# Designed miniproteins, single chains, continued (5), part 61

Each design is a single chain, and the fold is of that chain. pLDDT is the mean over its residues in the fold that is shown.

## One batch from the design tools (miniprotein)

Design m18099
Fold by ESMFold2-Fast:
Structure m18099 (fold): chain A 74 residues (1-74)
Amino acid sequence: SDQQNRDTAAQSMLDDAQQDADKLKQQGLDDHAQQVLQHGQQMADAIRAGDTVGASQHAQKYLQVRQQAQQQIS
């Protein structure tokens, strides 16, 4: 079903966000880790609800936080 597909996608997003956050924490980037988790959760919630626009907006914020974190460790 569409809902089951969305739930699977949302869970994958949460798993990815947790892995990214754990990696950032290991690098001492706790604030970026927290932001990645927050935007990941918001994206997962939007995916589960079928909110394509909201999912896209949170994905952009997620990627922006990851890019900023990468620049700090470079």
Scores: mean pLDDT 87

Design m18100
Fold by ESMFold2-Fast:
Structure m18100 (fold): chain A 87 residues (1-87)
Amino acid sequence: KVTITVKTLDGEVLGVAENVSRERAVAILQLLGVSREEAERAIEEDEEVEVKVEGLSGIAALLSLGVSLETARAYLGKTVIVEIKKV
């Protein structure tokens, strides 16, 4: 299981999702436009991934990561940092 934190480029926390399964984490990262291979690598290495929030899939991914709908809509078309840590 992993904890996923969504941050602004300035390091402000927008949302946190705890106890996420590896399969669900990969699926969420793919909704943010990350390839399956890159998503699996980021999870294994406890890495940060810089992603641009695009479309309804981007909004859905942010909601799944604990970001409010209001905040997710405000970040549509903007870049966020997704931090992944194993627990």
Scores: mean pLDDT 83

Design m18101
Fold by ESMFold2-Fast:
Structure m18101 (fold): chain A 85 residues (1-85)
Amino acid sequence: SIELSEEELEEFLRRTKATHIGHLGVKTGDAELLAEAFELVAEIFEEEGKLEQAEVLREAAELARAGKVEEAIELALTKVEELMK
């Protein structure tokens, strides 16, 4: 069995939290939950060296907090997908 390091366990928990908060934010339309989810995913992408994707997610978090929730979701989903090609 492979034992997870402290760093690997923290990353797993962070990813799980981001997924849960993101899902809840979309379901409830809660701008702050969506912004928190985008920031958590941005941190994960930064650690993976995906700096352009991380920057887009940080912009999406700012849009969500500004009340532009639909624009934030569209930016995060479409622009990140474009940058992954």
Scores: mean pLDDT 73

Design m18102
Fold by ESMFold2-Fast:
Structure m18102 (fold): chain A 55 residues (1-55)
Amino acid sequence: MEEAAREAARRLQLPLLSVAQFQQFLELPVDGRWDEAAARALAALLERHPDADTE
């Protein structure tokens, strides 16, 4: 999950360095833990973002 989050941050050009920063960006509770809810929220964001569906 952190690997996918890191790749997503790179695609969205986000300088996110920690799980807490990803949670804050995704508007999730900031507890410093990357869990299934965080992964699902990120996947939904990428699915709706043009860069996640490039062509």
Scores: mean pLDDT 63

Design m18103
Fold by ESMFold2-Fast:
Structure m18103 (fold): chain A 96 residues (1-96)
Amino acid sequence: SLRTKAVKKMLEKLDELGITDPLLKWSLAMAVDAAVDRLEKAIKEGKSREEIEQVIDENVQLLEDNARAFGLSDEDVKKLAEFARKYFREIAEELL
């Protein structure tokens, strides 16, 4: 499933960044699962391209807020956000 792939991709990115905190990994994995669910639902509901882009922006913001709450550096938050935005756009393009 797209959610399973997204969670796996996020966990791989966290490993690349040297993030080993199991609670942070679990929290971000759950946030990514929810983010992909929101994106899939928006596309299935026939939301406009502009509305889909807004959903991606909101998903990225939620991941940034989650990562900051767990004490990630601003640099790591930025790297995570850039990766997530690119991946959510790829998912949206595949589903449209």
Scores: mean pLDDT 84

Design m18104
Fold by ESMFold2-Fast:
Structure m18104 (fold): chain A 117 residues (1-117)
Amino acid sequence: PRVRFEGPEEDVEALRRIAEELERLGLPLVARAVRALAEALASGDALAVEAAAGVLLIALAVDEKFTEDEEALKRAKLLVGEALELAARALAAAPGVPQSEVDGLRGAARKLREEAE
């Protein structure tokens, strides 16, 4: 069995740094969603990670409607793409998670990184 604190701890800290940068960019809903994803990842609960990743995509769509700074939005899309890739890696390591869910999150992450260019 894998121990919860070995693999996800580095990724949890990366998500916390992403949330802090998103807060500084003026995207408070996205920042909260990434903090929730960090907690879900730290819990080792695959369903909580899937739910938090879904909420993160909704939070980005909402903050995008109220964000006039195009450069901040591009940076936020890159950071959210990184957060979704970390979630996908955690889910890929979890037993019983369908490959389609992992592929869906990786697809969303790639699309956001491409839109940030």
Scores: mean pLDDT 80

Design m18105
Fold by ESMFold2-Fast:
Structure m18105 (fold): chain A 71 residues (1-71)
Amino acid sequence: AKFLLTFPTAADAERAAAFLKKNLPGEVKIQWLNDRSLLVEAPDAASEKKLSDALNVLRQLGIALDVQELN
């Protein structure tokens, strides 16, 4: 599935992108849409679970983010 991640600041988006690239498997594709938004593609349920867990860590670090699942 594809997910649109939107962050409150460009600095939060950069920090999140670095964290996700380090902590998610290579099968998860991360693309910049703009300075505050990432498009993330998780090909299977295991990758989606890892993404969900990583996003929960970002929220625990104080990064408020919005997640929208795309078709």
Scores: mean pLDDT 83

Design m18106
Fold by ESMFold2-Fast:
Structure m18106 (fold): chain A 74 residues (1-74)
Amino acid sequence: KLLELLNEIAEKRGLSPSQYTADALIIIGLDLEGRRLLKEGASEEDVKERMKKDLMTRLGLSPEEAERIIEALS
């Protein structure tokens, strides 16, 4: 599940528990924003690409890690 995935990534990257908690909150916020954009008529593909870029830029994730998180949010 999302928190378990984030904990695994955080341990792999040497992040503190407080840091991965902050990352989880950011991801939840991005998911809520994405769902709202979809309801307002944005395409699912565009929303997923935007979320992937934000995850990579804001959290320093690899493309593969960002995709796993997006899948976990589905």
Scores: mean pLDDT 75

Design m18107
Fold by ESMFold2-Fast:
Structure m18107 (fold): chain A 82 residues (1-82)
Amino acid sequence: MEQAYLERFEQLKKQVDELKEKALKGSKEEQEEAIEILRKAIEELDKLLADPSLSEAVKKAAEELKKYIEEVIKELEEALEK
């Protein structure tokens, strides 16, 4: 059901935000681990987006979440270079 997917995406976004905050306060090793976790989340979203049975609203929400996670990965990668 569409609502169940949207609720899961909201929970995932909260987990991403919490992971980002902890990683930015943590060691370089913790930042690298966070990037790996986020990359795996993108892979799962890509698998979901490949499902032709999903509604347009769910696909749009998943795509927006994927873009958000990509931005978080970029911020963490930039922090690793400092």
Scores: mean pLDDT 81

Design m18108
Fold by ESMFold2-Fast:
Structure m18108 (fold): chain A 81 residues (1-81)
Amino acid sequence: DEDVREARRFIGELLTRLQEVLDRHGTSPETRRRVQEVLDELRRRAEEYREQGKEEAAELLERARRELERAFEELVRRGER
């Protein structure tokens, strides 16, 4: 419950920072590196939540990670080939 709300806030903060990089650099190598950092951070936080027995929050973070990866690949395919 509270952990799920915290996970949503964490996701929102990471996505906001990523959008700033995307706005500044487009689908550049800089943005790709930043996306990878965000994906790694989401994975790390999900593992931490699982270690604490907070499985719902962990699954939320893993879902966000998969959705971000898919969305970024789609964006790259449309803009830069």
Scores: mean pLDDT 80

Design m18109
Fold by ESMFold2-Fast:
Structure m18109 (fold): chain A 80 residues (1-80)
Amino acid sequence: SEEKIELWEKALAALAPQIPAEFIRPLAEYMAKALPDASPAQVVELARRLAERLAENPEAAKDLDALKKMIDEVIAEFKA
């Protein structure tokens, strides 16, 4: 839903500033599709975890596909 995409956009922009602005919307759509039932608390926690991984590997911020792979890893760890 648009409301969930906007929630991811706000969380990513606030908590993962390493992500280029042009990637925020595509990533928010990707995360909303991957986790359609995520609560606002889970959205914040996952955005925070993504920010921590980006701090360790800032090169991932250069490529949308690399960011999506990092998101897949963060989601897999979160679901474990």
Scores: mean pLDDT 84

Design m18110
Fold by ESMFold2-Fast:
Structure m18110 (fold): chain A 94 residues (1-94)
Amino acid sequence: MEEAKKLLDELEQLIKDNAPLGEVIRKIFELSLLARQLTPEEQKELIDYIEEKFPNIDPELLEKAREAVERGDVQTAANLISKALLKEAERAHA
């Protein structure tokens, strides 16, 4: 969990620093791989932390991610988290 929070903190900093989109995408990919290793409880904590750090993130994608966690679909949850973060990164870059 701490490693996932660290990756999110690094992602937030990259977006604030207007880093190249390719670097942001790489960080999202790293977070996605780590998210697949988390327990359902840790995945819920991660989604809550994402919502706190990125208040403008797509709430529908986060809700679908929470639903995937509840049914134990770890891969779908990780993919939805990545999709939400990518959409937010693209919005911030525009």
Scores: mean pLDDT 81

Design m18111
Fold by ESMFold2-Fast:
Structure m18111 (fold): chain A 87 residues (1-87)
Amino acid sequence: AVPSKEELIAEIEKLLEEAIKKNKASEEQKREVERLFKEIKELAEKATTPEEISQLVFLKQVLKKGIEENAPLEGLIEAMRTFIEAM
């Protein structure tokens, strides 16, 4: 089954909250993550093609794996920027 956009966005939000806590993010890093996530939400709302939904699934997988493997927060921020550029 193809996951819903709403489900994917909710899961990405939870992963970003976990990453912020795990990395003890600065206020500047928190603002950057919040800004990028807002852009991702806006792009996701406009996503209508299977390719666009696949990009959301890929972002979720990258974030989840990065958090599980203790990737630095900057690496996760770069993953979000790459997604925005790809949409």
Scores: mean pLDDT 82

Design m18112
Fold by ESMFold2-Fast:
Structure m18112 (fold): chain A 71 residues (1-71)
Amino acid sequence: SMAAWLERRQRLALEALGTLAGFDELPEEVQAELRERALEAAREAARVTRSEEEFLQALTGALVEEAKKIA
């Protein structure tokens, strides 16, 4: 289903965010903001990518850029 597909993509996004160095050391407010941005990035990446590999590449790039804006 579309809901299950989106749920998987959002789960991959949060997993990718968790692999960023120093994420767990950020203030909880910043972590929450980055999780919200990760879910938004996952929605956008899912719309424009065809494979899980392409999705993860697009998502990781977007998350790194969002993290730089907050840091």
Scores: mean pLDDT 71

Design m18113
Fold by ESMFold2-Fast:
Parts: sequence; structure tokens; C-alpha cells
Structure m18113 (fold): chain A 60 residues (1-60)
Amino acid sequence: APPAPGSGHLSDAEIEEAAAYLQSLYPELSPTLARGLVRAEDRELRLSSAEPFLARLDAS
């Protein structure tokens, strides 16, 4: 099913995907730290998917 429109923030599954992507780029990151970073960006940027987060990460 498509994700619920209007949630405004990343789902748990998308947080896990973005955290895994962060760990692939930065293997020194623990899973907990990677998830923390994704949650912080989600709160600040109101991400709807991992793609916007990945674009933001690349800009950094």
C-alpha cells in the first residue's frame, strides 16, 4: 500500500533505510547513532522519504 499521505515525517521503515545508507557511507557509525541522525534531520526538514534526506546528506 502507498504510505499514508499527511504523516509529514519519515516512517520507521524509511528511518531504517536512511540509517543503513548512512552506515554504508560512514561505517564508523553505530546503528543507534545513525538512527539518531536520521531522526534529527526528519524533525528539522520534515522529510517524507529517504531521497530528500540523502540529498541533504550529500549537500553536507
Scores: mean pLDDT 63

Design m18114
Fold by ESMFold2-Fast:
Structure m18114 (fold): chain A 85 residues (1-85)
Amino acid sequence: MYEELEKRAKEILERARELLKEGKELNDGITVRWAERAEKLAREALEMIKNGEPIEKVKGMVLSAEGMVEAAERGLRERKKELEE
């Protein structure tokens, strides 16, 4: 279970970095802010795993980080659509 959460947190970090890069390139400050929040929460989840925090706390942090990635991805899609018009 911890290994699954650690893997998910690392995947969130990589995705957040991609979203940060794309958001900056498109001058989309909203996407950048959500991606930065996702990175922060994912890093906190990894630190919680390292410190032996309860699985439920780690899971909550990972789910929150995933939600921030989803918000960033939606924002980026909307921004790209605006630029195509």
Scores: mean pLDDT 83

Design m18115
Fold by ESMFold2-Fast:
Structure m18115 (fold): chain A 97 residues (1-97)
Amino acid sequence: SAESDEEIEEKIEEIAEELEKTLGVPKEHARLVAEAHLQAIQGKVDAADLQKLRNEVLKDDELASLIVNGMIAQLTNDKAALEEYEKKTKELLEKLK
């Protein structure tokens, strides 16, 4: 659905703003997560690339790491990992209320 580099950048900003407003993810990490999400949808990154992003860049950001774990689970069609991701997300969101 992305047509141009400009459209991709606008979608990255839109997703990043939603992550900041809804989940309180820091702007820098929100943008990295949004970029990784769009790249994964386009087949430009795989689960190993996302694992590297999580482990090397987002390791100290619990929310950003959790979102990336959800993307990894979706790419690998790992139902058990998706169910664990949903449970952890609900627990974390309840703690942030």
Scores: mean pLDDT 78

Design m18116
Fold by ESMFold2-Fast:
Structure m18116 (fold): chain A 76 residues (1-76)
Amino acid sequence: AEEAVDELLGEISRLANKADFDTEAELTLIMIGAVVAKRAGDPVEALKLIADGSERLGTPEYRRVAERAREALEKA
């Protein structure tokens, strides 16, 4: 679960580099929430935050991030 969080945060960081300011701000909030949850010992909550936040952004790239987060949750 923690390894999946790190991989997805890396992907979100790459997507943020190509995003406009508003999308980058939303991605930054998702990353902060996920990092805080992971460091609090709750990687499952981190994956949920990544899945829900990425789904709200609504593009195909972010939908794939959400799908991967849900897949990691199924393995947890």
Scores: mean pLDDT 78

Design m18117
Fold by ESMFold2-Fast:
Structure m18117 (fold): chain A 123 residues (1-123)
Amino acid sequence: APAPRILVVDENGEELVRLVDELRRLMPEAVVSGALNGEEGLRLLEVEDFDVVLVDYETVSMSGEEVIRHIRATHPETRVIVLTRSLSEEERERLLAAGADAIVLKPAPAEEIVATIRAALEA
């Protein structure tokens, strides 16, 4: 199989760099790219294929739900994992209805994020 391609979207540049570095270390077979906002992430999806996109729910320029819906409409085979610090039951229902494949509560160990990515790739 070709190497899995992973995109991380997080407006916190320091958290973005840390997560990208951790994923590259724990998944050396993967190609990991980062985007500082939803618009940059969607632009990257127009020029290359990703197997998994990790979206920080607290994006300010686009709602996480809008990013998920757009990915589902334009890239139906791409898996979407939502990263968030807080989540109501109503927000969980909306994110899953929008097309999120998984939701991970932050802070999370990198190993938990990797396990979620691997599960999404096998689904």
Scores: mean pLDDT 84

Design m18118
Fold by ESMFold2-Fast:
Structure m18118 (fold): chain A 83 residues (1-83)
Amino acid sequence: VSQSDASAVLLELSVELHNEGDDDVAYLASLYAFQAVTSDDLIRNLAQARLNGDTKAYEEYKKKLTEDLKKTVEQFKSLGLIN
């Protein structure tokens, strides 16, 4: 999985999350894409699953990554950085 593949998947995820109403999580996903966080195993696994057409693996990794992003947003809220 290339840096470009990982960034593309994160941007797609950001759009999906924004359309689902999770704007804070969508924004964080876009920041991860711009920072090219390609060393993260979960992000690399998500991108690889998309490239392989493995819908089951894609949905599993999407769920795990979305949960991690939501926890990060919750931590920012607990610190008073966002509402």
Scores: mean pLDDT 76

Design m18119
Fold by ESMFold2-Fast:
Structure m18119 (fold): chain A 103 residues (1-103)
Amino acid sequence: KPVPSPEEVKARTEAFLARFTSLSPERKQAIVEAEANLAKFWRYAQEGKDDEAAEYLKKAFDHYRKAGVLSVQLAESIAQNAEKLGATKAADIARKVAEELRK
């Protein structure tokens, strides 16, 4: 399936989060930025650009951590899919994040 653009992901995520009145504006913005950076990660991973993919994945995880929604399951899922795409550096980053979250 085609990866949506970061701009489309931002708009979609903002529309989705608008229905959640219990989330602070700061947490919503962090989730929006995380999803946009994750979309860039998937695009670069699919293009075989492992260095760029790894950079945007780090940015996505930083934003998910700031939002308080970074989980072992999310990190492991990303690691498995990155490995399948041959994005080895990105897969290693996701595995390390999953290990840190298990402590």
Scores: mean pLDDT 83

Design m18120
Fold by ESMFold2-Fast:
Structure m18120 (fold): chain A 89 residues (1-89)
Amino acid sequence: SSAAAQLAAARARNEAAAKEIGDIAREGTLKGLEEGEEAREQKRKEMDALLARAVEEASKVGPAVARYALVEGGTAAAKGALEARREWY
């Protein structure tokens, strides 16, 4: 039960990080379209740093959880960018 609780907590943290990454990707894409490349680059760096941090923290629990953090974060970023492009057009 202790191991299951740790895994559940790690998954919840990965999900929370993915949501934040998606929001930053959406905001960064909109700012890039509105204000230009420099504004987009700032948000991209913020997103990359958050993803790297989430993967590092997940790796302390295990390699499978770290891979899940990377995949979920990357998927959320792609989804956020796509949603922003749909809103722009």
Scores: mean pLDDT 84

Design m18121
Fold by ESMFold2-Fast:
Structure m18121 (fold): chain A 76 residues (1-76)
Amino acid sequence: MTVEVKEEDVPNMVNAALSAVPELDREKLEKMLLSLVGKKLSFEELKEEIGKTHPELSEEQIERAARAAFNAGKSM
């Protein structure tokens, strides 16, 4: 299962991830997601990208953030 990152969905994906993990850097997350616009990502690929931009977060925090962002991206 994949999500296509659309520019119009990025604010919802960012807000969902921050709601799940408030420790996320909003600006870094937004820039990363905008760089992925037009790409189809699996949950694991999105989790990897969040982990790369936020190396200070635990694996559990990264997984929660990725799940929230992935679900928001799928809802349109």
Scores: mean pLDDT 82

Design m18122
Fold by ESMFold2-Fast:
Structure m18122 (fold): chain A 86 residues (1-86)
Amino acid sequence: VEEELRRLEEEARRLEREIAAMSDQQLLDRYQELRDRDPQLTAEYEQKALAAGAQTPVQIARLVVVAAEQDRLRERLRRIEEERRR
């Protein structure tokens, strides 16, 4: 599973780079996709973004997209850790 952890770290770096390169419109589009897939989780991320001082739709979208991708990677890490316990 060490190799899987290394690949997960590489994927995290690629996602950070990809999100940083996104235009405002691409961020808004991805934010809408997240709302369509998981409205409850997206609402939680929106609440946290507003608490962090986000005021524009683009600022909210950026923070929501980053939070969603980071949580996705954490869930994959938890699965790897659970498999290791077996």
Scores: mean pLDDT 77

Design m18123
Fold by ESMFold2-Fast:
Structure m18123 (fold): chain A 81 residues (1-81)
Amino acid sequence: AEADALRASAAAHRAEAEKLRKQYEDGVTRGEKSIAEAEAAGNQRLAEQIRKGVERDKSNLDAEIATHEARAAALEAQAAQ
């Protein structure tokens, strides 16, 4: 049925959002380590550049996660009709 296909598509978007959340957590951890290493080396410019990169990556991943969650919710709503 079309409703079953919509639910399957919604589940795939939910799974992708979860995968992106793990990428987000890993990226933050890696970024924090790189910032700490740059600061320990006295390279404040490098630390600031890494911070800006991490914040940009976080913003991009948050937007992608929100897009997948919104698509999943819309597909679930269509399947419920």
Scores: mean pLDDT 88

Design m18124
Fold by ESMFold2-Fast:
Structure m18124 (fold): chain A 80 residues (1-80)
Amino acid sequence: SDEAGELLAEGAGKVGEGIYNNDPEIAREGGELIVEGARLAKSKSGAESAAEGLREWAEKSKDPEVKEELLRAAEELLKL
């Protein structure tokens, strides 16, 4: 199985759940899964695209703690 793809898909789902429910803990878990998936994929362009997506979701988030967790994950992606 594509472990990187599975982590990215699960992470995206949890990020969406965290945003929908204003749950920073689930948003954080989703961000961590996305970072790990991108790390395993070893694609710099993929990591940069994921970081841009998380920043866009952060700007649309109404919960400041969810926004902080998404921005944290985006910064970790850019360090890959």
Scores: mean pLDDT 85

Design m18125
Fold by ESMFold2-Fast:
Structure m18125 (fold): chain A 79 residues (1-79)
Amino acid sequence: SGLEEAIRLLEEALEAVEAGDYETALRLMEKAKEAAPQLSRVIDGAMEAVRRAAAEGNRVWARHAVEEALRTAKDELEK
């Protein structure tokens, strides 16, 4: 399903954030949004958080934003 693909892409985005590769994380999050358009709002919010954290050098905050998007995606899959 699109939700399963979005979850996989968001997990890869989380790994990219942990590596400090915010460009790859944002690219993967865009793909996740294409896979599950119903998550567009939460993913857009998390992408804005990642961009801000990247500018400020706060990797931990970026990680938490992606984790929140992942949690929302998993909750949607379990409906």
Scores: mean pLDDT 84

Design m18126
Fold by ESMFold2-Fast:
Structure m18126 (fold): chain A 94 residues (1-94)
Amino acid sequence: AVKSPAAKKGQQLYKTYCLQCHGAKGEGNGPGKAPDLTLAAYRGVTWTPENIFDKITNGVPGTAMPAFEGVLSEEDRWALVDYIMTLRDTPPQE
């Protein structure tokens, strides 16, 4: 599923920083926690690369989603976006 170098980097970063809240495939942790990123894959004009980058950079105030601007470089945050986009574009697998 992950083929580009940026998406591979994003997969590693996702496992470190995002997997605990968003699940291994972006399934989320249910209502009031992280959103189900796989649902957004099939429905989402709202989930642009720029919107995903903004959520990673600034977090979501009032939630458990922290800001990563001070933790990850801009390059690493775009690598995460690239990986998350593969979760959106990949059909459900076994």
Scores: mean pLDDT 60

Design m18127
Fold by ESMFold2-Fast:
Structure m18127 (fold): chain A 96 residues (1-96)
Amino acid sequence: SSKITIEVTITVKIPSDKTAEEVAKEVIERLRKAAEEAGATLSAVYEEEGDKVYVKAVIEAPSREEARRLIELIKKEVERLSKEYDVVDVNITVRE
């Protein structure tokens, strides 16, 4: 019954035909979709540095079971993102 916090950091190289904001928006929307499917609350920010955008999301899952499901949904969305963008780094951290 303890809520679980999942921190997701995704680093994406900005394509020459897109802005950091456009890339960040697409990344955040994919994470939001995963969070909504798991009944979780998402908060996200992004930062532009050089040719990369860094997206940090904090997602609160209502249980350990939903946290595990959410992580699998996030992994699937990251795999889809990697087909469209140069995903440089992905880090998923779980806090109890």
Scores: mean pLDDT 85

Design m18128
Fold by ESMFold2-Fast:
Structure m18128 (fold): chain A 81 residues (1-81)
Amino acid sequence: SLKEKLEEAAKRIEEAKTGQEMVDIFVEALNEAIKEGAPKEVIDLLIEAARKVMEYVNQGDIEKAKEAALEGLEKARELLE
C-alpha cells in the first residue's frame, strides 16, 4: 500500500547519511504518491515537505532536513489512515 511505501521511505530517511540521499528518497516517495493517485491533500503536504527538506539540505542543516522529511511522511501517512 502507499502507507507502507511511505513507512519504508521514513526508515530509509532515518538511515540516510547525506542530504542528497534524503532528497532522493523523499522525491521518490512523492512520485510514488502521485503515481498511486493519492488524495490532493496528501500530495500538497508532501510537496511542501519536499521544499523544506531541500531548503535545509541547501543550508547544510542535515538534522533539520531529516526532521522535516520524517514529519512530512508521518503526516501524509496519518491522512491516509
Scores: mean pLDDT 86

Design m18129
Fold by ESMFold2-Fast:
Structure m18129 (fold): chain A 64 residues (1-64)
Amino acid sequence: MDKEKLAAFLARHFGISVEQAREAIELVENSDKTLDELAEELAKRFGVSKETAKRIVEVLKTYL
């Protein structure tokens, strides 16, 4: 999937900025961390719930 389209989808669906969505893509693509560790990191960085962050990571792992 085009990373720009993926970032726009995440921003609209989860109510985060496009820049935050790009940061999430970068973190998931370049990290050896587990789903739960990535979700915790994104929750802290974006101020979203761990459940929301986990859904973001699941979407990213599907399309990356």
Scores: mean pLDDT 81

Design m18130
Fold by ESMFold2-Fast:
Structure m18130 (fold): chain A 71 residues (1-71)
Amino acid sequence: SSSILEEIEKLLEELKKLAPELEELIDRFYQAVKNKDLETAERLATLIATLNDDPRVIELLNKIGKLLKQL
């Protein structure tokens, strides 16, 4: 659904504000999601969580993960 992708995009913009150093990885994650490459998306989400374990980052990744299950 395009509305789910729009919500994911909004959450990823919030994630970039909290972790600007990870912008390239976050953008690659979004491209994987748009391409329905869930294996690459899961790997990139794990890498993001490993590089920045701020609870706010983890909360946003959890919200994004729930939305991905609806795609």
Scores: mean pLDDT 86

Design m18131
Fold by ESMFold2-Fast:
Structure m18131 (fold): chain A 68 residues (1-68)
Amino acid sequence: SELEERVKEVIARLRELAAQEKDPFLREHALQQVEWLEKQLAAAKTREELEAVLAQAEAVLRTREAQL
């Protein structure tokens, strides 16, 4: 679905940002956020749940990009 693909794109971008983080503690935290979002995506059974995961992923991405 378009929503699932969009969530995967946001998570992939978060993985890229985590991999580029030079501070090992911040990198670990970022990777834990990615793992959490991947588990939320896997658990999502409805369109509404997918939309909620997308909103969470986009909020995390906005926060991470604001720290650049």
Scores: mean pLDDT 86

Design m18132
Fold by ESMFold2-Fast:
Structure m18132 (fold): chain A 81 residues (1-81)
Amino acid sequence: SALEERKARVVENMRLFAEAAGLSEEETEELIALGLELVDKQAAGDRTLSPEEQAKLDRVTALFRALPQERAAAIFARVEA
């Protein structure tokens, strides 16, 4: 299904991001869980982020901004491929 394909893509993209950002296995699992939660919420028509989900998203944004521009670009290129 389109939902299953989207979830598989989220898992792969989050793993690529975690690898490039140097995240631990625990941090990688948290990132994947957040991505999957957001996919499920959007599929259900719920766009509300919990405080915990918002905090995790803010952390991901901060990690991404801390990456050198060339590494951020490489992640986006892999995500788009």
Scores: mean pLDDT 72

Design m18133
Fold by ESMFold2-Fast:
Structure m18133 (fold): chain A 63 residues (1-63)
Amino acid sequence: SMEEIKARIEKASEIAKKVQEFIDELKTDPSLTPDEIRSMALKFGELLKEGKSEEEAKKEALG
């Protein structure tokens, strides 16, 4: 239904916002390349989709 589609879009939007905030944090680190930032951001997003907290997802994404 349209309501189910809307709920999925809202969840994806929330995750996208958190991923963007994480990317902005990573960009402040001069030791990280754009490729590393993209890899870490993708991992962080996946972990959030799995239901991990932002703190746990950040730790796992950073290694």
Scores: mean pLDDT 83

